Designed miniproteins, single chains. Designs and how they scored, part 46

Each design is a single chain, and the fold is of that chain. pLDDT is the mean over its residues in the fold that is shown.

## One batch from the design tools (miniprotein)

Design m1675
Fold by ESMFold2-Fast:
Structure m1675 (fold): chain A 74 residues (1-74)
Amino acid sequence: MKEKKIKELEKEIKELEEKIKELEKKREELLEQMKKETDLKKILELIGEILRIIGEIFDLELKIKKLKEEIKKL
Protein backbone atom coordinates (compact mmCIF):
# COMPACT_ATOMS: atom_id res chain seq x y z
CA MET A 1 0.00 0.00 0.00
CA LYS A 2 0.95 3.70 -0.53
CA GLU A 3 1.73 4.35 3.16
CA LYS A 4 4.40 1.61 3.37
CA LYS A 5 6.10 2.88 0.18
CA ILE A 6 6.08 6.49 1.49
CA LYS A 7 7.64 5.32 4.78
CA GLU A 8 10.40 3.43 2.92
CA LEU A 9 11.15 6.47 0.70
CA GLU A 10 11.15 8.83 3.73
CA LYS A 11 13.64 6.50 5.48
CA GLU A 12 15.91 6.56 2.40
CA ILE A 13 15.66 10.39 2.23
CA LYS A 14 16.58 10.63 5.95
CA GLU A 15 19.65 8.41 5.42
CA LEU A 16 20.77 10.55 2.44
CA GLU A 17 20.21 13.79 4.43
CA GLU A 18 22.41 12.40 7.24
CA LYS A 19 25.15 11.62 4.69
CA ILE A 20 24.92 15.19 3.35
CA LYS A 21 25.26 16.58 6.92
CA GLU A 22 28.41 14.45 7.47
CA LEU A 23 29.88 15.66 4.14
CA GLU A 24 29.02 19.32 4.95
CA LYS A 25 30.79 18.95 8.32
CA LYS A 26 33.84 17.46 6.56
CA ARG A 27 33.79 20.32 4.00
CA GLU A 28 33.76 22.93 6.82
CA GLU A 29 36.70 21.16 8.54
CA LEU A 30 38.68 21.20 5.26
CA LEU A 31 37.83 24.90 4.69
CA GLU A 32 39.11 25.77 8.19
CA GLN A 33 42.27 23.70 7.56
CA MET A 34 42.78 25.52 4.22
CA LYS A 35 42.56 28.97 5.94
CA LYS A 36 45.50 27.97 8.21
CA GLU A 37 47.60 26.26 5.50
CA THR A 38 50.60 28.10 3.96
CA ASP A 39 51.90 25.35 1.62
CA LEU A 40 50.51 25.84 -1.91
CA LYS A 41 50.63 22.11 -2.75
CA LYS A 42 48.62 21.25 0.38
CA ILE A 43 46.14 24.09 -0.35
CA LEU A 44 45.55 22.66 -3.85
CA GLU A 45 45.06 19.15 -2.40
CA LEU A 46 42.51 20.54 0.11
CA ILE A 47 40.69 22.40 -2.71
CA GLY A 48 40.54 19.11 -4.64
CA GLU A 49 39.00 17.31 -1.63
CA ILE A 50 36.50 20.16 -1.07
CA LEU A 51 35.41 20.07 -4.74
CA ARG A 52 34.97 16.28 -4.57
CA ILE A 53 32.80 16.62 -1.44
CA ILE A 54 30.70 19.38 -3.12
CA GLY A 55 30.14 17.01 -6.06
CA GLU A 56 29.07 14.18 -3.72
CA ILE A 57 26.64 16.50 -1.88
CA PHE A 58 25.17 17.66 -5.22
CA ASP A 59 24.61 14.03 -6.34
CA LEU A 60 22.93 13.15 -3.02
CA GLU A 61 20.70 16.27 -3.19
CA LEU A 62 19.59 15.27 -6.72
CA LYS A 63 18.75 11.76 -5.44
CA ILE A 64 16.73 13.24 -2.54
CA LYS A 65 14.86 15.52 -5.00
CA LYS A 66 13.91 12.52 -7.16
CA LEU A 67 12.72 10.55 -4.10
CA LYS A 68 10.63 13.54 -2.89
CA GLU A 69 9.08 13.82 -6.38
CA GLU A 70 8.24 10.07 -6.22
CA ILE A 71 6.49 10.59 -2.85
CA LYS A 72 4.46 13.52 -4.29
CA LYS A 73 3.23 11.29 -7.14
CA LEU A 74 1.94 8.70 -4.63
Scores: mean pLDDT 84

Design m1676
Fold by ESMFold2-Fast:
Structure m1676 (fold): chain A 50 residues (1-50)
Amino acid sequence: SLKVGDVVEFEYEGKKGRGTVIEVTPDSAKVVAKFEDGEVKIVTVPLSKL
């Protein structure tokens, strides 16, 4: 089960990202993610993509 503090890897807008889950909802998770291009941002990712 996904929970706050978990490290996840996913694709967002065609870029590979990896980060830490900071919030979980029934359908999605908020992740503080670092992307392949060095960008760091908070993104909301559907649970189906995690």
Scores: mean pLDDT 81

Design m1677
Fold by ESMFold2-Fast:
Structure m1677 (fold): chain A 64 residues (1-64)
Amino acid sequence: GKHDELLRLIGEILRLIGEEFDLELELKRNKDDEEKQKELKEKLKELEEERKKLMEKMKELEKE
């Protein structure tokens, strides 16, 4: 049902937030490694874009 789908989307969003947080910590730990910094920033951007898409889906479900 709608509630089950909403809970699934919330779970996915929370997972992505956790992964974004872990990448932010990795960026702070590897501040002297320029190549690693670039890699982590690219991964963080990809996760942020995925989270944005899931948030839009959540908004659509809330409107119905």
Scores: mean pLDDT 82

Design m1678
Fold by ESMFold2-Fast:
Structure m1678 (fold): chain A 103 residues (1-103)
Amino acid sequence: AALPESEAGKAAHRALHKAGAAFGAGDYEAAAAILRAAAEELREKDPVQAARLLAALGQLLAAAGDYEAARAYLAEAARLAEASGTAEGARLAADARAQAAAL
């Protein structure tokens, strides 16, 4: 996904890349911890980027077979994105809800 060239967007991109590397190495706990930490750091600075990280965490947990945790994080991502009041946030919220419903 294309991230904005903001400081928050760059931080989210780095977290996604680092988490992806950990996941590829089979370290699902490290991947989840990276995404959770980055989402909490960005929650007030850029809630849409934080929501994107929570949605990625939900997708990761679904890939690992933890569908209950995946649904919970996708629901949190949708709520946070929707609360942003932005068009990007509304789209991300709809996507996250659709992903949760498909689990």
Scores: mean pLDDT 85

Design m1679
Fold by ESMFold2-Fast:
Structure m1679 (fold): chain A 60 residues (1-60)
Amino acid sequence: SLAEEVARLVEELMRRGLSPDQAVKEAAKRFGISETEAKVLASRALLEQGKHDLAYEIMR
């Protein structure tokens, strides 16, 4: 799903040293969606995957 793809990219960017906000912004640009949409989609997919701490880190 789009949410899973956005979450995967956000995780990859954060692993490369980007801050959560920077990773979300970059993912939003690459998928052609808003930062708010990217945060919601990534957070939802991460919560579904059991990655609660990471989801809350990027959601706020």
Scores: mean pLDDT 85

Design m1680
Fold by ESMFold2-Fast:
Structure m1680 (fold): chain A 82 residues (1-82)
Amino acid sequence: MDPVEVLRELAEKVREMLEAGASPDEILQLIADTAARHPEVEATLVGALIAAVSSSNTLTPSREGVEYAIRILERAAEEGVV
């Protein structure tokens, strides 16, 4: 699968999950699972995961942190950067 297509599909799915009221943990788990299945986008996904948890002093996933992670994925897909 094309790296940009993987990022686009993941960004769309996690955005839908967030809007549907999924927990931050569920969204971050999907991003982590996608990184494990698609090494070609692993660096971008790891960066998004770090951004999500770094918004909290306790490294606890937050809705704000997940929103930042989703924005990173959306931008990477739009710019074609992996």
Scores: mean pLDDT 76

Design m1681
Fold by ESMFold2-Fast:
Structure m1681 (fold): chain A 61 residues (1-61)
Amino acid sequence: EKKKLIEKGEEYLKKSEEAREKGDIKSATLYLQKAISYYNKAGDDKKAEELLEELRKEAGE
């Protein structure tokens, strides 16, 4: 079950990167938030914290 949640997190992280490459910052932020949620559900707190730092930098706050 944890592996499936991590796979979903990786999927959304990839979608976030693709959206950012297209200049779609709103979609990139949404997908990054989804990735953080899946890593938190999987118990991968370290990865979730790293992604949360990236989200804060993109928000400029």
Scores: mean pLDDT 80

Design m1682
Fold by ESMFold2-Fast:
Structure m1682 (fold): chain A 106 residues (1-106)
Amino acid sequence: SPAEEVRRLAKEFVELAKKAIQAIDNGDREAFNKALDEMIEVARRLVELARKLGVPEAVSLFEQAIDLLRKAREATPEEAKQLLIDAVELFGRAVSLLLEKITELE
């Protein structure tokens, strides 16, 4: 179901965020950027799903999260960590909104 796909992708995003935090805390910029790139890929899949389901507010929030993750790639470690935290918050709001709308449609 669409709801199961959203939950699976959300779980993947959270696990990647944990890896990104671990990498930045260890000074591993390469591993951090790899985790960010994988998070962006997961978020893009959710953008396409949100577009197909007609949830433009979730699309906007996911795109904002992607922009913050892109900024984190080039930021200082302290700024990168804060941008990642802000991106995770926006992503969580987008997932909640998308799941709410899927439940209304099914």
Scores: mean pLDDT 89

Design m1683
Fold by ESMFold2-Fast:
Structure m1683 (fold): chain A 82 residues (1-82)
Amino acid sequence: SMEEREKAAAEKGAKNAGEIITSTTMHELQTKEGLPVEEAAEKGREEAIELVKRHSNDEQAKAAEEAAEETVEKVLKEEKEK
């Protein structure tokens, strides 16, 4: 049970990292490089996934990938509402 809790915490950490890195990278690409939101979303997602994969196991990398995809979907939806 302790190992299961530690694994769940690590997975949540990976998801949080995926979300934060994706949204931060998207914002930087839009504001500093002038990329359109859709292109910034694609690149932000790819950079977040690659960074987490280098420093995490396969299970954590998959969790981060899922979170990055969800983050992109949310941001694109919010931009369409503006």
Scores: mean pLDDT 78

Design m1684
Fold by ESMFold2-Fast:
Structure m1684 (fold): chain A 76 residues (1-76)
Amino acid sequence: SELQERIGAGDYDGAIALLEEQAKEKPSASIYAGLGALYAAQGDYEKAVEYLRKAIELEPENEGLKEALKAAEEKL
């Protein structure tokens, strides 16, 4: 996977760019969760919270996303 190769290489900017293009075509909870995780890895917790909220709107019962959101909010 191109996304996993970029993440494995530490290319978080490239991984974010890839997911942002995918989100423009067909947004999904997985894409928004990925963007939230990558922004959190870069310390951009404001953007991480915004994308995790979008992911939870699509999957309201996903406990992992709710835990990730709480962790990101604690860093604000």
Scores: mean pLDDT 87

Design m1685
Fold by ESMFold2-Fast:
Structure m1685 (fold): chain A 76 residues (1-76)
Amino acid sequence: MDVHELRVELAASTSAEEARALARATAEGARGVIEDTGRQVRVEITAESPHAEAAARELADALRAAGAEARVHRLP
């Protein structure tokens, strides 16, 4: 999955802080997968660099604050 869908989905209810975290994660090359089971939203974010990991962690914290489950995976 590319991060365009994640950006669009979050924009509807996203604070300026969340929008900045998403933009930073996108710029650093973080990728996400969204799973919506109708009862909860779960996001898995993959990062291939230390900068992408830092940005992805900020995005994950923002998503958790909004009530979603979010995890970050750092590739070797």
Scores: mean pLDDT 60

Design m1686
Fold by ESMFold2-Fast:
Structure m1686 (fold): chain A 55 residues (1-55)
Amino acid sequence: EEINKVKEEIKKIQEELRRVRAEAPTLDPAEYMRRVRELTQKLSEATLKLKELEK
């Protein structure tokens, strides 16, 4: 079911975002911001897709 795949994708994105935030002191500020922005956008898109599948 597509809903389950989207939920798994959201979980993976959240885990990756958590890892990036944990590594923040080691990352270049520009690289950190780019990764957080990219992951946040992917999370937003996956969440929107989940809402569309539920309607």
Scores: mean pLDDT 80

Design m1687
Fold by ESMFold2-Fast:
Structure m1687 (fold): chain A 89 residues (1-89)
Amino acid sequence: EEKRRQNLWKKAILESGEKAVELALEAGDEEAAEKVAELTSEALEAADKGDFKKAEELLEKAVAAVPEEKRAEVRKAAEEAKKKAEEEL
């Protein structure tokens, strides 16, 4: 069960992070995209170790690094991914 929870959280983090990088690049902010990718990678590592609180904090930092005009779209994608993961648990 814990491994299933880790896999679902990692999937949600990856989907949210990929969307955040895409939207940051669309906004023309390559530096923000790199920061988001780094924070997403750290969040995946935290989730892999079972530290879901740290993974969530790192994912929130990744969302906050996205340009403000795209942040709402990233938050919506992250919320949908998290809800889907919770439904599959």
Scores: mean pLDDT 79

Design m1688
Fold by ESMFold2-Fast:
Structure m1688 (fold): chain A 68 residues (1-68)
Amino acid sequence: SIEELKKQLREKALELGASEEVIERAIEILEKTADSSKAGALLANAGLSREQLDELAPLLIELSEKLK
């Protein structure tokens, strides 16, 4: 479900060191645009490494596809 994917994204992003504020902004981008690349760019600008973003990418992509 979309809610389960959001939960998994929040849990994984917090584990990787993203702030709750940044995570909620990334989810808002996905809900408004269904654009995983825009959400990923926000997370990168907020200080996540390439390796951390690679761990989040499958969840960002799956959530974006379900929001289309």
Scores: mean pLDDT 84

Design m1689
Fold by ESMFold2-Fast:
Structure m1689 (fold): chain A 65 residues (1-65)
Amino acid sequence: EVKELIEKYVKEGNYFMAELLALDAVRQAIENGDLETAKEIAEYGLKLIPGSPVLRKVLEEIEKA
C-alpha cells in the first residue's frame, strides 16, 4: 500500500523518496479520474511532510477540480 511505503521512507529520513512517491501516486489517481484517492494521498503525504510546498500545491489543485 502506497501510504505504508510513504510512511516507511519518512521514518527512514528519506523525505525525497517519500515526497516523490506521494506525488506519483496522486498523479496516477488524477489520471484515473479518482480525485477522492488523489486527495487522500495528498493529505496523508502533507500530514507526514507538512513543509512540502509541492504536496500543498497538488492538494490545492485537487480541491479546485
Scores: mean pLDDT 81

Design m1690
Fold by ESMFold2-Fast:
Structure m1690 (fold): chain A 61 residues (1-61)
Amino acid sequence: SLAEKVEEILREMEERIREVAGMPDASIREVMLALNPEQMEKVREIYEEMMEQIDKALEEA
């Protein structure tokens, strides 16, 4: 379903955010608290990629 595809995209986004902080074992909350301004810009890029993937999932529906 579309909901399952969106959940997979969101999960990939969380993994990439952890990677940006260099904290693969940390919770998302810990990662967000540790982010510097430069890392926040990388998170923004990940967010834009997520939006493109959602658009693709909707196109395939």
Scores: mean pLDDT 78

Design m1691
Fold by ESMFold2-Fast:
Structure m1691 (fold): chain A 56 residues (1-56)
Amino acid sequence: MSREQIDRVLEAVRELRDDPSATAAKVAERAGLSVGAVTYIVRSNREEFAALGEEL
């Protein structure tokens, strides 16, 4: 995976973190990726996403 894709997912998560309806699908839409790609990126970069206070 590219750093650009990881950064897009992080950006989308930050934008949606206060949205109680935020889902992997919404993150994927914001990042311009598939839901599977988002799930893979989050799973592979758990430390970065944990630092944002996100629990997945």
Scores: mean pLDDT 71

Design m1692
Fold by ESMFold2-Fast:
Structure m1692 (fold): chain A 56 residues (1-56)
Amino acid sequence: GPELQKKVEELINLEKEAVRAAALGREEELEALRAKLQALWDSLSAEERAAYDKAL
């Protein structure tokens, strides 16, 4: 549903920002982004996690 799509988009956006922070050597920003990504990932159901994997 649309709620699942929004969560997938948020995960993709956080991952893109983390890649950018790593490339720029912004260690503090990268750690904060990884923490947010992990918290969001841990909040997902198995079905929501599967949808994220398919979006990649």
Scores: mean pLDDT 79

Design m1693
Fold by ESMFold2-Fast:
Structure m1693 (fold): chain A 58 residues (1-58)
Amino acid sequence: SSMEARIERAVEREDRALAASEGRDYATLTPEQLAEVRKKLAERGREILDAYEAERAA
């Protein structure tokens, strides 16, 4: 297994732990559903970060 696989699993575990602290049920999500959610969250996070950087640059 590659380093990428290890990082992927670590991120997945962190997502579940974080969701649990917020009262979400990520434990019932399949790996496919979790990957889809992470993809959307990453896209949204990038959008937020871009807006924040643009504001700071002004």
Scores: mean pLDDT 63

Design m1694
Fold by ESMFold2-Fast:
Structure m1694 (fold): chain A 78 residues (1-78)
Amino acid sequence: SKEELIEKAEALYLAGKILFQEGRYEEALEMYKKALELFEEAGDKEGIAEALRNIGKVYEAQGRLEEAKKYYEKADEL
């Protein structure tokens, strides 16, 4: 169901946030991108925007500023 997709996406999103705080950037990206796919499948615009912003934050923390900009711009278009 849509609700089950959102619940799973939120769990992956929270895992990504914890990994980001631990400096585990590649693992954080993996979790956020999986969360993004599930939020997109569910049509949850708020979840999509938050996942995109946090992917941007990971790229920014890695010094990958052009990638970060692309994800921030995608989030702002929602």
Scores: mean pLDDT 90

Design m1695
Fold by ESMFold2-Fast:
Parts: sequence; structure tokens; C-alpha cells
Structure m1695 (fold): chain A 70 residues (1-70)
Amino acid sequence: MKEAEEYLLKAQIALENGDKETAREYAVKSAEKALEAGDITLAYSARVMLEALGDKETAEEIKKKIEELK
């Protein structure tokens, strides 16, 4: 259950260290695990991080999956 939260935390730590590629990788994993768990709020948080990192295409894919859960 906590995997999505753990990946989001790892993404935040990577961002703080200036590692944008690792942050993006963990943000994607966080979104995937959040969507599997039906955690719309956490999936939204991961999407916002991906948008901030410039990965707009992946963020849009996650947005579509979030809308499917509503």
C-alpha cells in the first residue's frame, strides 16, 4: 500500500539533490502505484511533479487514468 508514497518521497529527495532524471523515474513509479491502489490524490501529486519536471506527455497519460477512476 505504501509503495506509491515511498516512490514519491524518493522523487522529492532526488529533486532536492538536483537529480531530475531520477526524480522523474520515481514520480512515474509513484503515479503507477497510486493508480493501481485507486489513490487519486497521490496520483495527482505525482502528475504535478512530472509537469514541473517538464514531462508533460507522461503527466497527460496519468491525467487520463485519473479521470477513468472518477
Scores: mean pLDDT 81

Design m1696
Fold by ESMFold2-Fast:
Structure m1696 (fold): chain A 77 residues (1-77)
Amino acid sequence: PLDREQAYTLARQVALALGLPQDVADELARRLADRLTGQSSHDATVAALEAVAELARSRGDEELARRARQAVETLRG
């Protein structure tokens, strides 16, 4: 299971990998760190991708939302 630092780092890296700017990735990771703490890396990655998809929808970024959701489907198999 992830500790808080690992959870923060994972959420930040997922957001950056999907193309979010560093300030947005840092804010998202800060918001998610406590929620992802204690999860497996797999479950935390899925949750971080779902959070990116939700953020993308709130911003009207349909392409980013679609990419994040496709990544979730790939991981869930």
Scores: mean pLDDT 87

Design m1697
Fold by ESMFold2-Fast:
Structure m1697 (fold): chain A 83 residues (1-83)
Amino acid sequence: GELEELYKRAVELARRAQELAMELLKKAKTQDEINRAIALSLRAIGAEEDARLAYKKGDLEGVKEALRRAEEVVREAEELLKE
């Protein structure tokens, strides 16, 4: 169903976001770059946890919001990796 499909997408994107944040951390040369990578990693972890909690409650809107936040972290991390 829609809830399960969106939940799977949210978790997959949150994990991708965390992997990208870890790649940024490995490439970081300054304290500001380290801090940005850590912040993105924490946001990715939060999105995965929020998706899991919403899914357990049957909260479709909560899963959609967690998916949106995971997508946002992926976009930000991909943009930073271009720099």
Scores: mean pLDDT 90

Design m1698
Fold by ESMFold2-Fast:
Structure m1698 (fold): chain A 57 residues (1-57)
Amino acid sequence: ALEEAERALEELRRAAEAGDYEAAFAHAQKLSTLTKQLPPEQAAALNAEAERVLRAA
């Protein structure tokens, strides 16, 4: 779960850097689903990082 969430965040970051807005959104959706199965503190940290990446794009 954690490793999958970290991979989804990495893919989100790459898509955002490439300007692939649709792919970035899809990876953010997957990350959100995966983080619901993680401890709240880890979920909050990963979701906050994803929001930061999307806001910077």
Scores: mean pLDDT 78

Design m1699
Fold by ESMFold2-Fast:
Structure m1699 (fold): chain A 68 residues (1-68)
Amino acid sequence: SNKISDKEINEAIADIYLGIGKSLARQGKYEEAAEVFEKAAQIYEDSGNTELAEQARKLAEEYREKAK
C-alpha cells in the first residue's frame, strides 16, 4: 500500500537528515545540527520508528546544549 511505501521513503529521508546532522556537528555547527536532528526525529516518529526517533531527539538535545 502507499502507507508502506511512504514509511520506507520517510525512513530513508530521516537517515539522510541524521547523516547531515552528524556532519554539521563535526563541523561545529551545533545549532544547525540540533535542528536537523529534530527534523530526523519527527520523520522517524511519523514513520512509526520510535527508537530511532528517540535517538535523534537525544542528539538534538545534546547539540542544542553545546550551541549555548
Scores: mean pLDDT 84

Design m1700
Fold by ESMFold2-Fast:
Parts: C-alpha cells; structure tokens; sequence
Structure m1700 (fold): chain A 98 residues (1-98)
C-alpha cells in the first residue's frame, strides 16, 4: 500500500513538472522567430510528449493493480493534460515552420 502510494505521488509530481514545462514551451514556440529555434522547440515538445505518455502508461498500470488508487488516477489525469499541452506545442511549432 505505502509503496503504491509513493509511486503514485512520484508520477503525479513528474506529470505536474511536465505540464509546467509544456506551458513554457508553448510560450517559447509563440515567441520564436527563427526556423532553428522552432526545430529545437519541436524536438523538445516531442520528447516531453513521450515522457508524458510513459507516465500515463505507469499510472494506468497502478490503477490496474489497485482500482481505488485515487492518486494514480490523478497522475493519469495530469499525464493526459501534459500530453495535450505537448501536442499543442508540436502543432504550433509545425504551423510556424510552414
């Protein structure tokens, strides 16, 4: 029980960090003026999306082990938000590169 709680808290904190990073990245994409900057930001956004998808998978696994684990469900919701924001950054970067 305690191990699952600590793992769930860890995933939630990681997901919150990715949300903050993704929001900053969206702003950096909007302010970017060069193709080189946009390509670097796109690569960072794609990496952030991969990390968020990993947290999502780990949270889903914890929920399968304990369906009543509310912390794991919160981690899943936060991971989904991080994925959504990363996808927005990817979309904006690609649109500016066109």
Amino acid sequence: SLELILRSIGLALRAIGLIIDAEKLIKEVEEAETEEELKELLERAEELKREAEEIKREAEELIKEDPENSLARRALELARKAIELAEEAIKKAKEKLE
Scores: mean pLDDT 90

Design m1701
Fold by ESMFold2-Fast:
Structure m1701 (fold): chain A 62 residues (1-62)
Amino acid sequence: SAMAEKAARAAENAAAASAATGDTVGAQLFREYAEKAREAARKGDAEAAKEYMIKASQAAGG
């Protein structure tokens, strides 16, 4: 779904931002979330994609 794709992109953006700041541990964590979100979105699992998007957003912003 469009929502799942947007969620995956948001997680990817968070991973890139973390990597840009030199936080390798955070970058790896966001990469994991982004990849899981993308896989879920690709498979049509909007629920799983949303879960990983939420986790990435919470880890990045609060």
Scores: mean pLDDT 70

Design m1702
Fold by ESMFold2-Fast:
Structure m1702 (fold): chain A 78 residues (1-78)
Amino acid sequence: LRANAEELEKEGKKFEEAGDYKSAGTLYEEAGRLYEQAGDLESASQSYDKASDAYEKAGDLERSQQLRQRSQQLRQQS
């Protein structure tokens, strides 16, 4: 799970560097889910923050806010 999440974060970074913020957001969000399943709440919250930033840059403000809230919730549990 952690290794797969790390690979998704690397792919997300490549899309972000290419300006494809929607694809970057999707990959960071999926990485966050895998970290959460692994019990790594700190890495999950960081991945959700990256996804939130990417969705905001893509113009998806609703999804950005949802992921920001989830990140904050996970930090309260860790």
Scores: mean pLDDT 84

Design m1703
Fold by ESMFold2-Fast:
Structure m1703 (fold): chain A 88 residues (1-88)
Amino acid sequence: GLEELFRRIRAANLLAAPAEAAGDNETELEAFGLAMGGRLAEAGYLLVKAGLVSVEEAKELIREAARIMGLSEEEIERLLEEFEKRVE
């Protein structure tokens, strides 16, 4: 529904914001696309890999984006575990 779409767009804008602020258009578009697809851990990892955010900042962005999307605490913990495995 429209509410789910609006939540997804808000989450995607949040995860794309560090790249937008840096003028990194390629990373901005990729992070937005990943987040729109629900791939929040991948979007956070992309931002860390691009040098735009720290690991701690990426975890906070993933958590906030997931909350915006209405994910449960258990789903958020799984996303953070996926993210941690990517940064190892």
Scores: mean pLDDT 89

Design m1704
Fold by ESMFold2-Fast:
Structure m1704 (fold): chain A 63 residues (1-63)
Amino acid sequence: MEERIERLKEEIEKTDVNDLGKISQLLAEALRLGEDELVEEIKKKFNIGAVTREQALAPPEPA
């Protein structure tokens, strides 16, 4: 099981920030493994989760 985690970490380091498909796959694998630390690492490296707040705060439509 540790081998899969190590492989995933290597792929995270190698993955380009523009490869959204690969990033999505890495995040899904980390979630499947239940590795919260890896999930957080992926989010930090690719700025996932908080991007909507600071980068795209455009209101959807007038309420």
Scores: mean pLDDT 67

Design m1705
Fold by ESMFold2-Fast:
Structure m1705 (fold): chain A 83 residues (1-83)
Amino acid sequence: FPSFISKEKLLKAKHVTIHFVTSPSSKEGKELLEKIKKLLDELGKEYTIIEHKEPDPSVNPRINPSEEVLELLEEIALEEGKK
């Protein structure tokens, strides 16, 4: 749910937990995850990656925030670069 993700949370968080759902089309998802890792490293944030291989009804398999998170991190990195 992108509505639960915000720049403010990403900026304030010392530690970011990323939930990644493995899928057959995961090659693009893995590339997005690697870009997110690089941006988090550049921003000096700690992170944990939790991979979900099986569908979990309590963890909606339709939740895919990776693209939204990548865009938010890229914007933050650009704003930091302007300092």
Scores: mean pLDDT 60

Design m1706
Fold by ESMFold2-Fast:
Structure m1706 (fold): chain A 80 residues (1-80)
Amino acid sequence: SEGLRYLLQGKYEEAVKAFEEEIEKDPNNVEAWTNLGRALFELGKYEEAIEYYKKALELDPDNVEAKINLKKAEEELEKK
């Protein structure tokens, strides 16, 4: 996907926009929700990343990638 291409290139702002377009076309695309969270995490937007990982888990409660990434984002938010 276009979003994944940007994410792999470290173009996180462009990745966010591309994944938002992917979700608009298919709101049941669990990978797009998870990768939107990943792009936001890389931008240091941990609270926003958590919300999108939770959305991915609402659609697929057994998604291992979303569970792991949610925990990482929560741990970053708790750092002082």
Scores: mean pLDDT 87

Design m1707
Fold by ESMFold2-Fast:
Structure m1707 (fold): chain A 60 residues (1-60)
Amino acid sequence: AEADYRAGGRAFVAGQYDEAIELFKRALEKDPTNPQAKDALVGVLLAAGKEEEAERVRAE
């Protein structure tokens, strides 16, 4: 969870949005109660222009 969250953050800073999305999704799968990982995933999806997917993540 923590390792995937940190890797996702690095990918996001590098502009690798698809990689960041997958890493934050893995962080949430390992720790569904991690609000930081959920918020980070929503943020990356919005930055990537994936508004519909970001809304679905918020609803879960």
Scores: mean pLDDT 78

Design m1708
Fold by ESMFold2-Fast:
Structure m1708 (fold): chain A 61 residues (1-61)
Amino acid sequence: MEERERAIELAKEAAKAFEAGDWVTANKLFQEAYRLLEAIPGVTREQAAAELVKAFNEALK
């Protein structure tokens, strides 16, 4: 599985944990997703954060 797809999946899992009130798990999942995106060549920290926030917000709809 590509790192980007895995990171987006983790961000959506973080959104589910957040909705369940498990903010500790949500934060851990989001941090892991961020690390995976940051490891992709050519992805900046700002781009990684924006992509994950987008995926997180889409999951909350």
Scores: mean pLDDT 79

Design m1709
Fold by ESMFold2-Fast:
Structure m1709 (fold): chain A 57 residues (1-57)
Amino acid sequence: TEAERRARELGERAEKAIEDLIKSGIIKVDEEEKEKLIETARRVGEHGGRLTAEQAA
């Protein structure tokens, strides 16, 4: 569905954005915190994607 597609796209973008910030040294976290931060970013992105898809439908 459109909602699933938007959720995946925004989730992937959010994950990559956080990974890039960690790699560039803007965000300094432990490996455990890094995993939690990336997972949280993905979930937030997915939620946002579903909400925007509902408005577009």
Scores: mean pLDDT 76

Design m1710
Fold by ESMFold2-Fast:
Structure m1710 (fold): chain A 79 residues (1-79)
Amino acid sequence: MEEAEKNIQKGKEYLKKGDEAFKAGNYREAVSYYAKAIQYYGDAIEKSEGELRNEAVTLAQEAGRKFVEALKAYEDAKA
């Protein structure tokens, strides 16, 4: 469970970096950071059970929504 907890912490780190990049209008970097957050949360899901797994799933879903939003913003900014 220690590895899953560390992966959740790393995922939150990258989610925060993604949020900061998105606010700055750097949608390409936001997409990259949200993708990293999703990867860490995915690893946490694999290495956890019960409530911790449920937390990781919820965080992965949030990061996934933000990833799609950032990707759309990035594509729109290229027009």
Scores: mean pLDDT 86

Design m1711
Fold by ESMFold2-Fast:
Structure m1711 (fold): chain A 64 residues (1-64)
Amino acid sequence: ASPAEREALLAEAELTMLLMLAVVEGDEERAEYLARALREAQRLMAEGRYEEARAVAERAIAEA
């Protein structure tokens, strides 16, 4: 995998962990926000747009 793909995958994994934590904590608003960001990041990754996927994930992590 390219460095950009690896960084995007790591950001996706971190975002997924935060989503799981929000669900467990019952924070529905945060969970919905993180779920939307995860879907967008996964869409960008499927298109090979790894730098954009990473940016979306990192923004969501920072704002969560």
Scores: mean pLDDT 86

Design m1712
Fold by ESMFold2-Fast:
Structure m1712 (fold): chain A 96 residues (1-96)
Amino acid sequence: SNAEKGREYLAKGSEALDRGDYETAIEYFKKAVEYFEKENKYSPLVADAYLMLGEAYHRAGKLDEAREWYEKAIEVAEKAGDTLVANRARRLLEEV
């Protein structure tokens, strides 16, 4: 399913992020976003993937892209009722 493929890419991105391979993390998180959006554009899975993509850009020093993805994560998290992701994205947005 799209959700299963999205979770696989999210896991690969997280592993790359933990290793400090930020460019690889960005590419995997972009793939996770593509698959989760095909399932439902306003799901908690999409909000989480946007947040992780923002964090990968942030750690890569790409602050304009990080800001954009944190703002998108807030919007989707609020629509999905995910207050934890929305609040985390807001805190991280203040750092960029």
Scores: mean pLDDT 89

